Designed miniproteins, single chains, continued (3). Designs and how they scored, part 29

Each design is a single chain, and the fold is of that chain. pLDDT is the mean over its residues in the fold that is shown.

## One batch from the design tools (miniprotein)

Design m8991
Fold by ESMFold2-Fast:
Structure m8991 (fold): chain A 70 residues (1-70)
Amino acid sequence: GDRARTRALLEAARAAIEAGDFEAAQRHLVAAYLNDPSLGPALAAAGRALGEGDVERALALLDQSIASLE
């Protein structure tokens, strides 16, 4: 997939989490997965963490995914 597009979607998800908009965050995570399926396990884990209210874990997983894209 397009790495720049994937990164932008992950950064948008991160901003949505920080704003407390978890619905928008989940939509951005799904869009990122469709753009780069290789991130599937990490993005699925981040989505589950958000569903459980574990914002710290979700952000950590998201930051690792962003770092992997440079």
Scores: mean pLDDT 83

Design m8992
Fold by ESMFold2-Fast:
Structure m8992 (fold): chain A 89 residues (1-89)
Amino acid sequence: MQLKSIAESLELEAQKYKDKYPEVARISRILAEAARTADSPEDFAKKLYELLEKEGITIEDLERIAKETPPYVAGGIRYVIELYKKAKE
């Protein structure tokens, strides 16, 4: 339930920011794909890491994008950075 709502929000974010923040739009689409195809929060994290690796996107890329965008624009990306940091603990 919650993952499907997250996927919808991320797809809308990608469409909204595709022209002004193309990196945010691209990452949001990848996040939406992971959320849409995942069966659980744990599965979402695994699929997300796999998709980011496949696309050649690093955590440093996500942190750069988050730093360069207003907080209200890159919410999904900021959430993923938090999940990654917790997984490293």
Scores: mean pLDDT 74

Design m8993
Fold by ESMFold2-Fast:
Structure m8993 (fold): chain A 71 residues (1-71)
Amino acid sequence: MEPPSLAELERIRDIVEQLLSGKKKEEALSILDKMIEKMKAGTLTLEEAQEALTKLMKIVAEAREEQKKKA
């Protein structure tokens, strides 16, 4: 699987910035910023991208579950 493009990562970052809040937002943005930095440097591997996306998906899923329980 190809890693996402720089533009796709930046778009995901914007969505996370707007939709998530608090600690979950900070964690997700940290992961995305690290991926974007490595992508710009040409050092992002497929394995690193997959691991980072897995962590990001877990954070988003946890945030959604928390919101579902509150309303």
Scores: mean pLDDT 75

Design m8994
Fold by ESMFold2-Fast:
Structure m8994 (fold): chain A 74 residues (1-74)
Amino acid sequence: AAPPPEELIEAVLRRAGEEVIEALRRHREDPELGRREALRIAKQAAIELGHPEQAMSIAGRVVDEAERRVREEE
């Protein structure tokens, strides 16, 4: 059975959350570029964790959570 999305988001954040957040922070002057790079990092992490079919959906939710955390620090 497919794991719940929440478990996959947590797994991707454990694997690549720091890199995702850093990509967003590095491109704060170009948030669209930052989001694209963060999505690529999160998608790759999801694929490496064995979830290629869910990779884009999970990556989007991981990036949304990372953007929320970055905003709270601003």
Scores: mean pLDDT 80

Design m8995
Fold by ESMFold2-Fast:
Structure m8995 (fold): chain A 68 residues (1-68)
Amino acid sequence: MADEKVLEYIEKNLKKGKGEPATKEDLIGYGFSGLARNKLLELIDKGQLSKEDVERIAKIAREAEREP
């Protein structure tokens, strides 16, 4: 499921979120929902998620939803 893949990415790449900080607006723009969005919002609040991470995660989520 998309949420599971997103959480997996976060666990592996959390420390790479040292780039430009992501914002809540970035998550809204990509349409994240559910447990994945809640985790991403927590990481944004802690300053641990970059804009590049959000873009990567959005692609992963889209790909997971597209595949049966």
Scores: mean pLDDT 66

Design m8996
Fold by ESMFold2-Fast:
Structure m8996 (fold): chain A 69 residues (1-69)
Amino acid sequence: SVADAAAELRDLLVRERVVSEERAEEIAQGLLDGKMPAAEALRNLARLLEQWGRADLAARVRELADSLE
């Protein structure tokens, strides 16, 4: 579910220290708000993570996006 993907994304971003805990919560809440399809939002985030040199996290975020389809 989108809620499960959002929770897993928040935990991933916090655990890997990519962003602050507060920012991770905001990103996860953005998925729940549905302004964009969650899978598309996750793929956009994965592309940014890859550009930041975190191809490992990008792969995990893409797996979350695929789980929603």
Scores: mean pLDDT 83

Design m8997
Fold by ESMFold2-Fast:
Structure m8997 (fold): chain A 94 residues (1-94)
Amino acid sequence: MSEEERFRKLIEYLLKPLNLSEEEKEEIIEKILNGEDIKEVLGKYIDNEVLRNAYVKIIEAFKESKDVEEFKEKLKEINLEDIADELIEIAFGV
């Protein structure tokens, strides 16, 4: 999978509970890939500050990581190690 395909899978997984349209998901993905502020983009769709901040941290960790090992380490640093394996399986297929 390309980096874009991995990113799309991660975003689709994270946004699944929000029941967004495919058009809304594509807008979020496009804006984040184009370098728009993740927190501002997600703020239009996620009113819960705790949930929004968690998603921002996950997406930033993914974008800053070169590989699976670095992503796993960053997830541990933000106290999300309990879901790290699930997020890695979704984003990287491992």
Scores: mean pLDDT 76

Design m8998
Fold by ESMFold2-Fast:
Structure m8998 (fold): chain A 87 residues (1-87)
Amino acid sequence: AEELIEKAEKLLLEIAEKLLKFLRGEIELSLEELKELLKKLEEAIKLLEEAEKLRELSQDQKDLLESLKYAKKIIEEKIKEIEKKKL
């Protein structure tokens, strides 16, 4: 469980700067960059959900998981918006 959480945190560190700047509206990301960011978020979410199956997550870890799920929704909607404009 702890190993899965550590792996998720490592993935989040890789994307943290881009994710935070995007969520703050400081940068625009290309469709490719949004898809890469989404893939890393999905991997981190999956690792935390797998950890939750093995033991109870701390409140901070639960709050992190919910925040990541929310960020995922924002990115998914942005990808859909861009793809609709290409059609």
Scores: mean pLDDT 79

Design m8999
Fold by ESMFold2-Fast:
Structure m8999 (fold): chain A 59 residues (1-59)
Amino acid sequence: MEEKKKEDDEVFQAANDAGRKKAAEIPVRLGDTEGASAVVKAANDAMKKKEEEIEKRKQ
């Protein structure tokens, strides 16, 4: 019953990767709350997409 743990890890890794990539794409300046929000949104979107992909992959 560790397959769910691996899926959670994959989702976290995808979020981290997406957030990192978005941060590299957007030159987030110190004090730029908009940039920080965009990175968080990108990570959240990646998590959702990865979760859906994993669910479909299980079929």
Scores: mean pLDDT 70

Design m9000
Fold by ESMFold2-Fast:
Structure m9000 (fold): chain A 64 residues (1-64)
Amino acid sequence: TYEKTIPVESGRPVTVHITTDEEKQTTTITLVSEDGRVLRRITQTWKDGRVVSVESEEVGEPLP
C-alpha cells in the first residue's frame, strides 16, 4: 500500500491510496478527501505485467 497527498484543480488536497492485489493482478487507486470520504475508486487489471483494463467508479461524493 502506498499513500500520497495530491493537490487537485479545486485546490482541495486529496489523499491517494494505492493497493496492489497480486493474486487478482489488480491495482486499486482510492481517492480520499480531507474529510475521509472516498471520492473515487480506480481499478486497474493486469495481465502478464501489462495493464489491460481500467475502471473508474465514484463511490461517495461526486467530483466537481
Scores: mean pLDDT 67

Design m9001
Fold by ESMFold2-Fast:
Structure m9001 (fold): chain A 71 residues (1-71)
Amino acid sequence: MSEEVKKIMENIEKYLSTLSKEEQIAFLQMEIQLLEEEIARLKADPNADPKKLELLEEIKEQYEKRLKELQ
């Protein structure tokens, strides 16, 4: 996991710790959907930074793992 993704996950875990289990599930589902939309947008843009695409895909994978742990 990249250092940037680690920082994002630490910030998300702090936020999630303030939420109920149902709110955590809803939040992660929404964030995953938004990441999927941004990833699709970047894949369609020939001027997009490929490192940004890779970063967003890694963040999405971590959010999906965290969501699965809650279910």
Scores: mean pLDDT 84

Design m9002
Fold by ESMFold2-Fast:
Structure m9002 (fold): chain A 98 residues (1-98)
Amino acid sequence: GAEEGARKAREGAEEAKKGGDEGTGKVAEKAAEMAEEGARAAREGKGIEASLLAGSAATAAGGAYTSAKNSGYEEAARGARKATEGASEASLAAERVA
């Protein structure tokens, strides 16, 4: 569900922070925080709010992925990609409770 997607986003953020691009790591960290807030909102029955938070997280992490990949930070890009996937999964799961 949304909590599982948020956990995947957190794992991606930790990987991105170790990837040598501080900017990508910071954006992935913020995306993981938003996905975690979305999972909390989903647990409170706020499916629309949860979906919007997790969707915003996926957009932010996706931007970080693209930036890191274009700059040659392969490990940071992999982490940001995982964060994007986790946040997207959380957003889709949250829509099902809206």
Scores: mean pLDDT 82

Design m9003
Fold by ESMFold2-Fast:
Structure m9003 (fold): chain A 68 residues (1-68)
Amino acid sequence: SKVEEILKEALEKADELFADPSRSPDEILQEVLELAGRLAKEKGLSTSELLKIASELVDYIDERKAAA
């Protein structure tokens, strides 16, 4: 699905950014939300689908912050 493709790409980018210890979780969240928004627009996703992706990304970043 397009939702799964975008979410996977954004999560892979988040993991890449988290490999740099100088990057803050809030900056990482901003970058992956921008990426997901751009890809969602390009693929013609609905607002509901974009919100689902954004929610999953927020949850993922928050879990990574809590685990540190």
Scores: mean pLDDT 83

Design m9004
Fold by ESMFold2-Fast:
Structure m9004 (fold): chain A 89 residues (1-89)
Amino acid sequence: SDLEEFRELVEEARRRIDELTRRTIEELEKRGGSVEDLLRVIGLRLRAIGELLQLELDFEKGKISLEEAREKIRELLEEYERELRELLK
């Protein structure tokens, strides 16, 4: 069902966000990163999770299709990875 496929997409997205977050924190620790850098990573993660939650609500309300949700989740993950990569520069 579309609901089951959507749940799998969200679960995979959450797993990917957690993996990207963990790797970025580990890299910052290796570089002697500051508390400010760690708080920035936490802020980016909270924003990504908030956007994912908004997509869940929009899908539940029928405002977006499964195909639109899939594309928006992909864009969200690409943007999150880009923001974390910029933070490590």
Scores: mean pLDDT 88

Design m9005
Fold by ESMFold2-Fast:
Structure m9005 (fold): chain A 66 residues (1-66)
Amino acid sequence: SDAQKIKDLLFQAVDAIQAGDLDKAQKLVDQAKELLDKSDLPEPVRTFLQQGIQGVQNQIDLVKAA
């Protein structure tokens, strides 16, 4: 499902952050955003995944700001 693919991309992005590869993490988050925008997922699932995407983006932004 698109929800599972987005979830997998976010897990890979978190792994990339832990590895110090912020460029890879950003690309994975961007892919998750694009897939969510193209998906026909119901609103409750969409909102949950948007929160997940924003959480990972916030982690990237905090590391870049340090």
Scores: mean pLDDT 86

Design m9006
Fold by ESMFold2-Fast:
Structure m9006 (fold): chain A 79 residues (1-79)
Amino acid sequence: LLEKAKEYEEEGNYEKAVDAYIEAASRAALVDGDLEEARRLLEKAKKIALEGLDEEKAKEYVERIDRMEELLERVHRER
């Protein structure tokens, strides 16, 4: 997944890159329990969305990423 995200980013396929980084972040949090890595990947996805996508899509992805960051903060507090 992370390899696919980097591949899409290098190709300039920013929407797929953002989706792949979000999926990688989800797996880091839920499968590996690595909340720090998950936050890093979500920050990467947000930057790509803001820089590479049109305004409407960037807004949609930022909202989705912000919701995921909120969920990671809740999981962190319960640990």
Scores: mean pLDDT 79

Design m9007
Fold by ESMFold2-Fast:
Structure m9007 (fold): chain A 87 residues (1-87)
Amino acid sequence: MDIKIAAFTVTDKETGEDLIFLVSYDPEKKEILGVSLLYGSGEAAENLERDLRKAKTPEEAREALSKYTSEEEAQEVADRISGKIPV
């Protein structure tokens, strides 16, 4: 079992500012183990970190992210965590 840690950048759809977060995940099991916000401020950043910490699967992460960023960026993060595309 190889646990990966990667930084992801998404754009806050309301402000246009970057939100950067670390995800610990198992791409073989498609499981999220932990999330930490590295950069971002305001209500969207705080709510995203909270909602992402509840996500256990790439699909749950996509649903959480799509509330704060574009559907395209949310899907891209989910695909990277699931090993469908390189990080």
Scores: mean pLDDT 79

Design m9008
Fold by ESMFold2-Fast:
Structure m9008 (fold): chain A 70 residues (1-70)
Amino acid sequence: QSELLLKWLKGEPLSLEEAVALALDPRPNAGVFDLMERYDDPRVREALKERLARTTNETLKRLIQEALAS
């Protein structure tokens, strides 16, 4: 499991670079919604768009689309 994902799930603060890296992580998780709430930054949005373009998992696509719509 990604160290950044574990850090996020523990509620530890992420740097903006770490938030971008987590947004690029191709793993399905509810943290994708919360990421946009705390890091509503164009770089995080761009990273999520990159991830959406590469993902084939329907659950993950939906989670990313919902996060981007917020």
Scores: mean pLDDT 68

Design m9009
Fold by ESMFold2-Fast:
Structure m9009 (fold): chain A 73 residues (1-73)
Amino acid sequence: MLSREELEAEIAEALVVMLVALYYHSKKNITKEDIEEIKKKALEFADSLPNPVARERAKKAVEEYIKEIEEKL
């Protein structure tokens, strides 16, 4: 079983990916500037996490998902 810290990290990962996805899909006309705002806000959220494992994983998940979105623009 995952440790409590690793479970918290997985939840944080899923949450930041969901937030980015919901924001991206909620925009009628997505722009490069919108992508930059989403990235900034998601990274700010990740940096606010008290669990360092969750912080690192959330930041990585944001960067990977944003890169995927940018490649489709």
Scores: mean pLDDT 77

Design m9010
Fold by ESMFold2-Fast:
Structure m9010 (fold): chain A 82 residues (1-82)
Amino acid sequence: SMEKQERIEKLLEELVELKRQYAKAQREGSAPEKLDEIKEKIYETMLEILRLLTDNEQELLEAIATGLSPEVAERILKMLAG
């Protein structure tokens, strides 16, 4: 549906912004607790995107997973499998 596509697009924009915030926080030497907070938001946003994906949207899922570090991508994929 168009509503589903619009939600995915908004979540992808949120993911880009969260990744930017994470990089900025790392560069500014933010506390580990702040970095973990942003990282958990990234995980939650990715999980929401993955829950919305159906049918032939698998290529988008792979693109999202590959756009992260291998560790984060593997963690998300394991959460979906188990």
Scores: mean pLDDT 70

Design m9011
Fold by ESMFold2-Fast:
Structure m9011 (fold): chain A 100 residues (1-100)
Amino acid sequence: MSLEELLEKIEEIVEEIISLIEDPALKARLQAALKRLREAFEAGDLEAVERSAREIVTLILEAVDRAKAAGAPQEKIDKLEELAKELVRLARELLDRMRA
């Protein structure tokens, strides 16, 4: 998988997570963070990529916690946790390969 393909997979997963979130403010924050991640990647700014990736992971963990607190269906919580785990894995791979 190329670096561009890794970023595209991260974007796909984040968009799927956004579709599962009901809070419009959290959706907007995730969309903005995703845009910053793409812009940082295109600029080759590794420190900015790291900051944006951390922001996205933090927001997604917040989304999982909010879904649990709101009593969302277990299937939705499980799906959010699965997507969050895959996102963390791909973000780590992206950063490791950009550093190499």
Scores: mean pLDDT 86

Design m9012
Fold by ESMFold2-Fast:
Structure m9012 (fold): chain A 85 residues (1-85)
Amino acid sequence: MSVEERREERRRRSQELYVTRDPSGQWRIHRIVEWRFDEETGEWVRTVTYVDERMSEEEVLAWASSLPDTWSLRFVNFTEETYLP
C-alpha cells in the first residue's frame, strides 16, 4: 500500500463517536476521536475532543448524515460497564 493510500484510509476512518443511549431514546455524545496527519513529523496524531451534547436519535442521525463521506464514523455504545476481575 502506498503512503498516499494509507493517508486517505486514515482520513476516512479518522472520526469515532462515543455515545450513550438512555432509556428515553435520547443520545449523549461523550467524545469525538480524530486522527490527523502531521506533515512535518510524518506521523499520525490522535486528538480527543470531549463533548457533552444531548440529542434525540433523529438529531444524531441527521448530524451523522451531514458529515462528508470521507469521514468514517464509529459509534461506540457504552450501555453497560461491568467491573469484574
Scores: mean pLDDT 60

Design m9013
Fold by ESMFold2-Fast:
Structure m9013 (fold): chain A 84 residues (1-84)
Amino acid sequence: EKEEILKKIEELLKKAVEALPEEYKERARQLGEEFIKALEESDYKTAFEKLAELSEIAKEAGSEEALRLIQEADKLFREYMKKS
């Protein structure tokens, strides 16, 4: 179950990066990778910080689709923590 949630989060973050303008994709990809690493290490404080930075990038880019996908990932992240 926990691994299934992680897989869904990874897919949502990948789609969020794809929805961003080209100039934001590299930084967003790096933040997404750092977020997943923090989750795998149960470093939830770092995971929260990286997801918040990713949300700010989506807002700065004006991508409603990326922001929506990141919000869906946040819901799954909260479910993931509850199972930890």
Scores: mean pLDDT 84

Design m9014
Fold by ESMFold2-Fast:
Structure m9014 (fold): chain A 89 residues (1-89)
Amino acid sequence: MDEAIEKIEEYIKNSDLHPIVRLLINKIIELTREGKDLSEFDLGSFTVAIGDIALVKRLIDAIKKGDIEEVIRSIKEMEKLDNERLKKL
C-alpha cells in the first residue's frame, strides 16, 4: 500500500494537475490510510466538481487496490472533464 501511494504522490508531484483533482486524490489517500471511505456527501460534491460519479468511484477503487496504471488513467480522464467545466466559468 505505502509503495503504491508513494508512486501516486510522485506522479502528482511531476504533473501539473488541476487543484480540484489534486485535492480529491489527496483526500482519498488520507481516508485510505485511515481505513475509511469517502462520505456520500463528499462523493456527491466531488462528482459535481468532476462531472462523473463512475470515474470518481473508479479512482477510489484503483487507489485502494494500488493499481497505479488505473489511477493514472482515471486522473487523465478527470483532468479532461474538469478543464472542460472550468472553461465555462
Scores: mean pLDDT 71

Design m9015
Fold by ESMFold2-Fast:
Structure m9015 (fold): chain A 70 residues (1-70)
Amino acid sequence: MSRLDQERQRVDDAVQKMLDSERGPELRARITGGSPREAARVRGQAAVQQLFKEWKEKEKGASPAEFFAG
């Protein structure tokens, strides 16, 4: 596998664990709550990495309610 494919595999595996957690709904909405092309964005690695980082940032403050509360 290429370096890119390997990296994506790692990030994807980590994201899956988070999605399986209580925050799954929030993270899943961020990943697959955009458009028909959101699937491609997730594969873009950039979207996954950004979401993963954003989740860690929110962990320190915890704002899941804000995400759902419009």
Scores: mean pLDDT 55

Design m9016
Fold by ESMFold2-Fast:
Structure m9016 (fold): chain A 84 residues (1-84)
Amino acid sequence: LEEAREAIEKGDVEKLKEMLPKIVVDYLNALRKGDLEKAAEYARILSEALDMIAKEVTDPEIKKRYKEASENLRKKAEELEQKL
């Protein structure tokens, strides 16, 4: 989490792309375990990372998909946070 947050703060899109698969796995594991606090944190980070990646994508269709995924994860983080 800390390394991903630092990458977001610095705008390090390349590092975020490298970390993305691990963050997805950690998010899904948190959901499976019922760790809503961790799941919300990972969903928030995934949302921010996907939005930043979308800004560097040149293909309009792929860019739209990343933006939609980012927005969906933002809403999911809000839902999880409301249960805390």
Scores: mean pLDDT 81

Design m9017
Fold by ESMFold2-Fast:
Structure m9017 (fold): chain A 56 residues (1-56)
Amino acid sequence: SASEREAFKREVLKRSNENMDKVLAEDPEMSDEALTELAAKNQEIIDQLKAKQAAE
């Protein structure tokens, strides 16, 4: 349902934001390593969202 998709999107974004906040707090200038880790985490979240949508 639309409300379930919206709730899932919010949860995914919340987790992504928490990970980003943690990385940025540790390295506010954001090194190449931190940037790569952030990108990988964001990709995992996108993949999870797509898999959830496909399973519907």
Scores: mean pLDDT 69

Design m9018
Fold by ESMFold2-Fast:
Structure m9018 (fold): chain A 55 residues (1-55)
Amino acid sequence: MTAEEVYEEAKKYVEAGDIEKADNVIARAVATGEISAEEGQEIGRKLREEFGLEP
């Protein structure tokens, strides 16, 4: 997956109210080497800012 695809997948879970699954999607993509740890942190930060979630 690209960073953009990971963002879109995680966003779907955030929109559904399943923040734990959204975080797991990002964590798995980093763990499998599909995205970098820095890209995963950026996606998490963007979603938290966009949806008003805690850091």
Scores: mean pLDDT 79

Design m9019
Fold by ESMFold2-Fast:
Structure m9019 (fold): chain A 72 residues (1-72)
Amino acid sequence: MLPTKEDIERLALASLIAATKSAPVGTRFDAREIAKRLGLRYSSVTRAFNELEREGILRRVAPGVYEVVRKG
């Protein structure tokens, strides 16, 4: 059975979250560039990054740009 569009997006987002939590403090991510390179919706990437910001792992430093302030 072919994976659904939601299954593929969920797996890609889970990988992005894991990579973000493993990144060194001070690492910056541009949500637009990541969405483009991973073939994800910009809104999906920003939603994941906003959740990580709520958890205190990321801080938004510019529109669509997030910085790691704490490891997950």
Scores: mean pLDDT 79

Design m9020
Fold by ESMFold2-Fast:
Structure m9020 (fold): chain A 73 residues (1-73)
Amino acid sequence: YTDELKEEMKSILDKLTPEQQKVADILLENPANLPSLREIAEKLGISQATVSKRRKEMFEISSEYSKEQNEKF
């Protein structure tokens, strides 16, 4: 993961649900190493399946944002 990806996540934070934002906050707290699904699940007190689902939803939102930016060029 790069600084660019983290900045993209920050730009879409307002579009995320509170649950998705908690996952994003944990990812943004680790500048050098991204936590595993297990570590995120443990920090939030939820299942790894729930974290995986939220990450998929966040990636979909991020992809839509990236697609819109590319289409505007």
Scores: mean pLDDT 68

Design m9021
Fold by ESMFold2-Fast:
Formats: sequence, C-alpha cells, structure tokens
Structure m9021 (fold): chain A 85 residues (1-85)
Amino acid sequence: REEELELVREVIKELAPNAELTDEELEELVDLLRETDPEFLETLLELSKTKPIEEALDEAVRRRLEEKGGNLEAFERALELRKKA
C-alpha cells in the first residue's frame, strides 16, 4: 500500500512535476490503476526495486504496449523527448 502510493507519487512527479495531488487523490489513483490494470501496477512496482523510476516506467509501459499491440517506436520517441525536457 505505502510502496504503491510512493511509487505513484514519484511517477506523477516525473510526468507532471507541477501537479499537486492530495494523499486522498493519490490513493484513488492507485485504486483505479489496480482495478483497471493490476498487472501494470505490479510490473512497475517490481521494476522500481531494481531501476530508477523513469526507467521502470518506460519498461512497464513498453511491456503493456507490446501486449496490447501498440506502437513501441512512437512511444520510445515520446519518452526520449520527455527526458530531454
């Protein structure tokens, strides 16, 4: 529970550093992710133990896009642009 909240907080900080979320909003977001895509949340949590959050997020999203038939090339390019910003 606490690990998931801290993970989501770090992800939001990376994606939207100026976004201000309350603890209640973070808990709601974690619950929503667990309900809609529990495998993604578990994968991200496991990867965050061995990798920086930015790298863990990239790998978790890549795995989900690959599973759902998404465009990995476009996604990787978007992540590189975000990293430079």
Scores: mean pLDDT 68

Design m9022
Fold by ESMFold2-Fast:
Structure m9022 (fold): chain A 60 residues (1-60)
Amino acid sequence: MNLVGVAHKDYEAKSPEELSLKKGEKVIIKEELSKTKVLAEKDGKTGIVPSEALGAAGPA
């Protein structure tokens, strides 16, 4: 099962590969790219987000 992350702050994408997030949005974590970056999916769109912008993770 994929993990679910919750955005604990608003994040605005700085590149085409990144996702914009709103505080409180849930995303599906597809892959942990590094300690500081994850590949996440929101509403069918996949992109990179900083792991520090995401709070708790749990089962999808």
Scores: mean pLDDT 75

Design m9023
Fold by ESMFold2-Fast:
Structure m9023 (fold): chain A 75 residues (1-75)
Amino acid sequence: SMADAIADEILAEFKARLEALEAQNLPRDERERAITKILVDTQEKAESLLDFDTVLKIQQAMIKEVLAMEKKIEE
């Protein structure tokens, strides 16, 4: 559906922003602030374009990606 295509694009942009952030090798506090900004920006964009259930799925996917990145950094 059109909504699924928009959701996929939003998630692709989110993942690209996280990868770019990971590559910067920022100190933990700066990284946490940057992650929060990316999460808030992505959430606001999703809420403006998509229904509640799709936004919830994006939220779940975003948290999964952040946890995966943090686990990789600590390995």
Scores: mean pLDDT 86

Design m9024
Fold by ESMFold2-Fast:
Structure m9024 (fold): chain A 77 residues (1-77)
Amino acid sequence: SEIEELLKEVEELLKKYAGKESLSNLEKIKLISEKTGISISEASDYVLAMETLKYFPDESSLEKVKELKKRLEEVLS
């Protein structure tokens, strides 16, 4: 599904940034904050949206994860 592909793409970007095959939610939060310059609180909101989408197809969470992907791609470029 679109949601599953999006989640996989974001997780692969985070793994690439970390140089690791797996990341805990806390490691994802710290990495997002460090790479994008946003607060730990804001990074936590993005990770919560990713976790929500694994279990519930929610438009608000979907848009938030799309925003996260864009932010990560902008700092990688």
Scores: mean pLDDT 83

Design m9025
Fold by ESMFold2-Fast:
Structure m9025 (fold): chain A 59 residues (1-59)
Amino acid sequence: HMEQLKKAREVLTKGYNEAFKLYKEAEKAREQDPQRAKELLNKSIEVLKQYSEEAKKIR
């Protein structure tokens, strides 16, 4: 059933996009506020893990 692949791809794409967005914010903040950059990077990792787990369930 194509729906499973579609769902997995959507979840994966959203996760990567959200994580990359946070990563870019962290890169910009790194120069002016290293602590905020760390927080944003940690959130990026958290988001990636969460979406990765959801994608695995869908398979």
Scores: mean pLDDT 78

Design m9026
Fold by ESMFold2-Fast:
Structure m9026 (fold): chain A 92 residues (1-92)
Amino acid sequence: SMIEEQIKELKELAERIKKNLEEYVKSLPDTPKIKEAYKKAKEVIEEGLKKAIEYLKQGKPREAAISLTAGALEAIGLIEQARLEEEREKKA
């Protein structure tokens, strides 16, 4: 089934995104703020994946790709916001 293969590919892509994000977070200061942002980032990626799978089941592979991409960008934004706030607190 093409749809089962596409769902597998989306899940594998989401896992790669989470792994790359984990490696990035390990390069950042080990603070509660960054840890909290990382937890939220993973939840956002998982929500993006769930929406993407729903779109695939509706025969909308383009919308599926957009949903996962939007989730990944939001996740990166959460980590970057936390990093910038940590930098501001160190300068204050």
Scores: mean pLDDT 87

Design m9027
Fold by ESMFold2-Fast:
Structure m9027 (fold): chain A 86 residues (1-86)
Amino acid sequence: SKEEVLEVLDLAKKYIEEAKKEGLSGLAGIVGGLREAKKRNPEAAEAAGEILSKVGYEKKIKFEDLFDPEKAIELVEEAAAAIEAE
């Protein structure tokens, strides 16, 4: 379960990097990564979405900040660190 959530977060990060290269928002990268993960492992994708929301709230990263790919990557890395610390 923990390893599966980390795999989803890694996939989201890759989607954010691709979104940045294409001139898309960081939020588009997060949504694309989670959508792809949900096709393979819906439970891990849901858990990843929940931890991203929780960490975003704790780190004061607002929804609008996620349009910036750098902020979206920061959120994903903070969420992965939170999971690894458990």
Scores: mean pLDDT 84

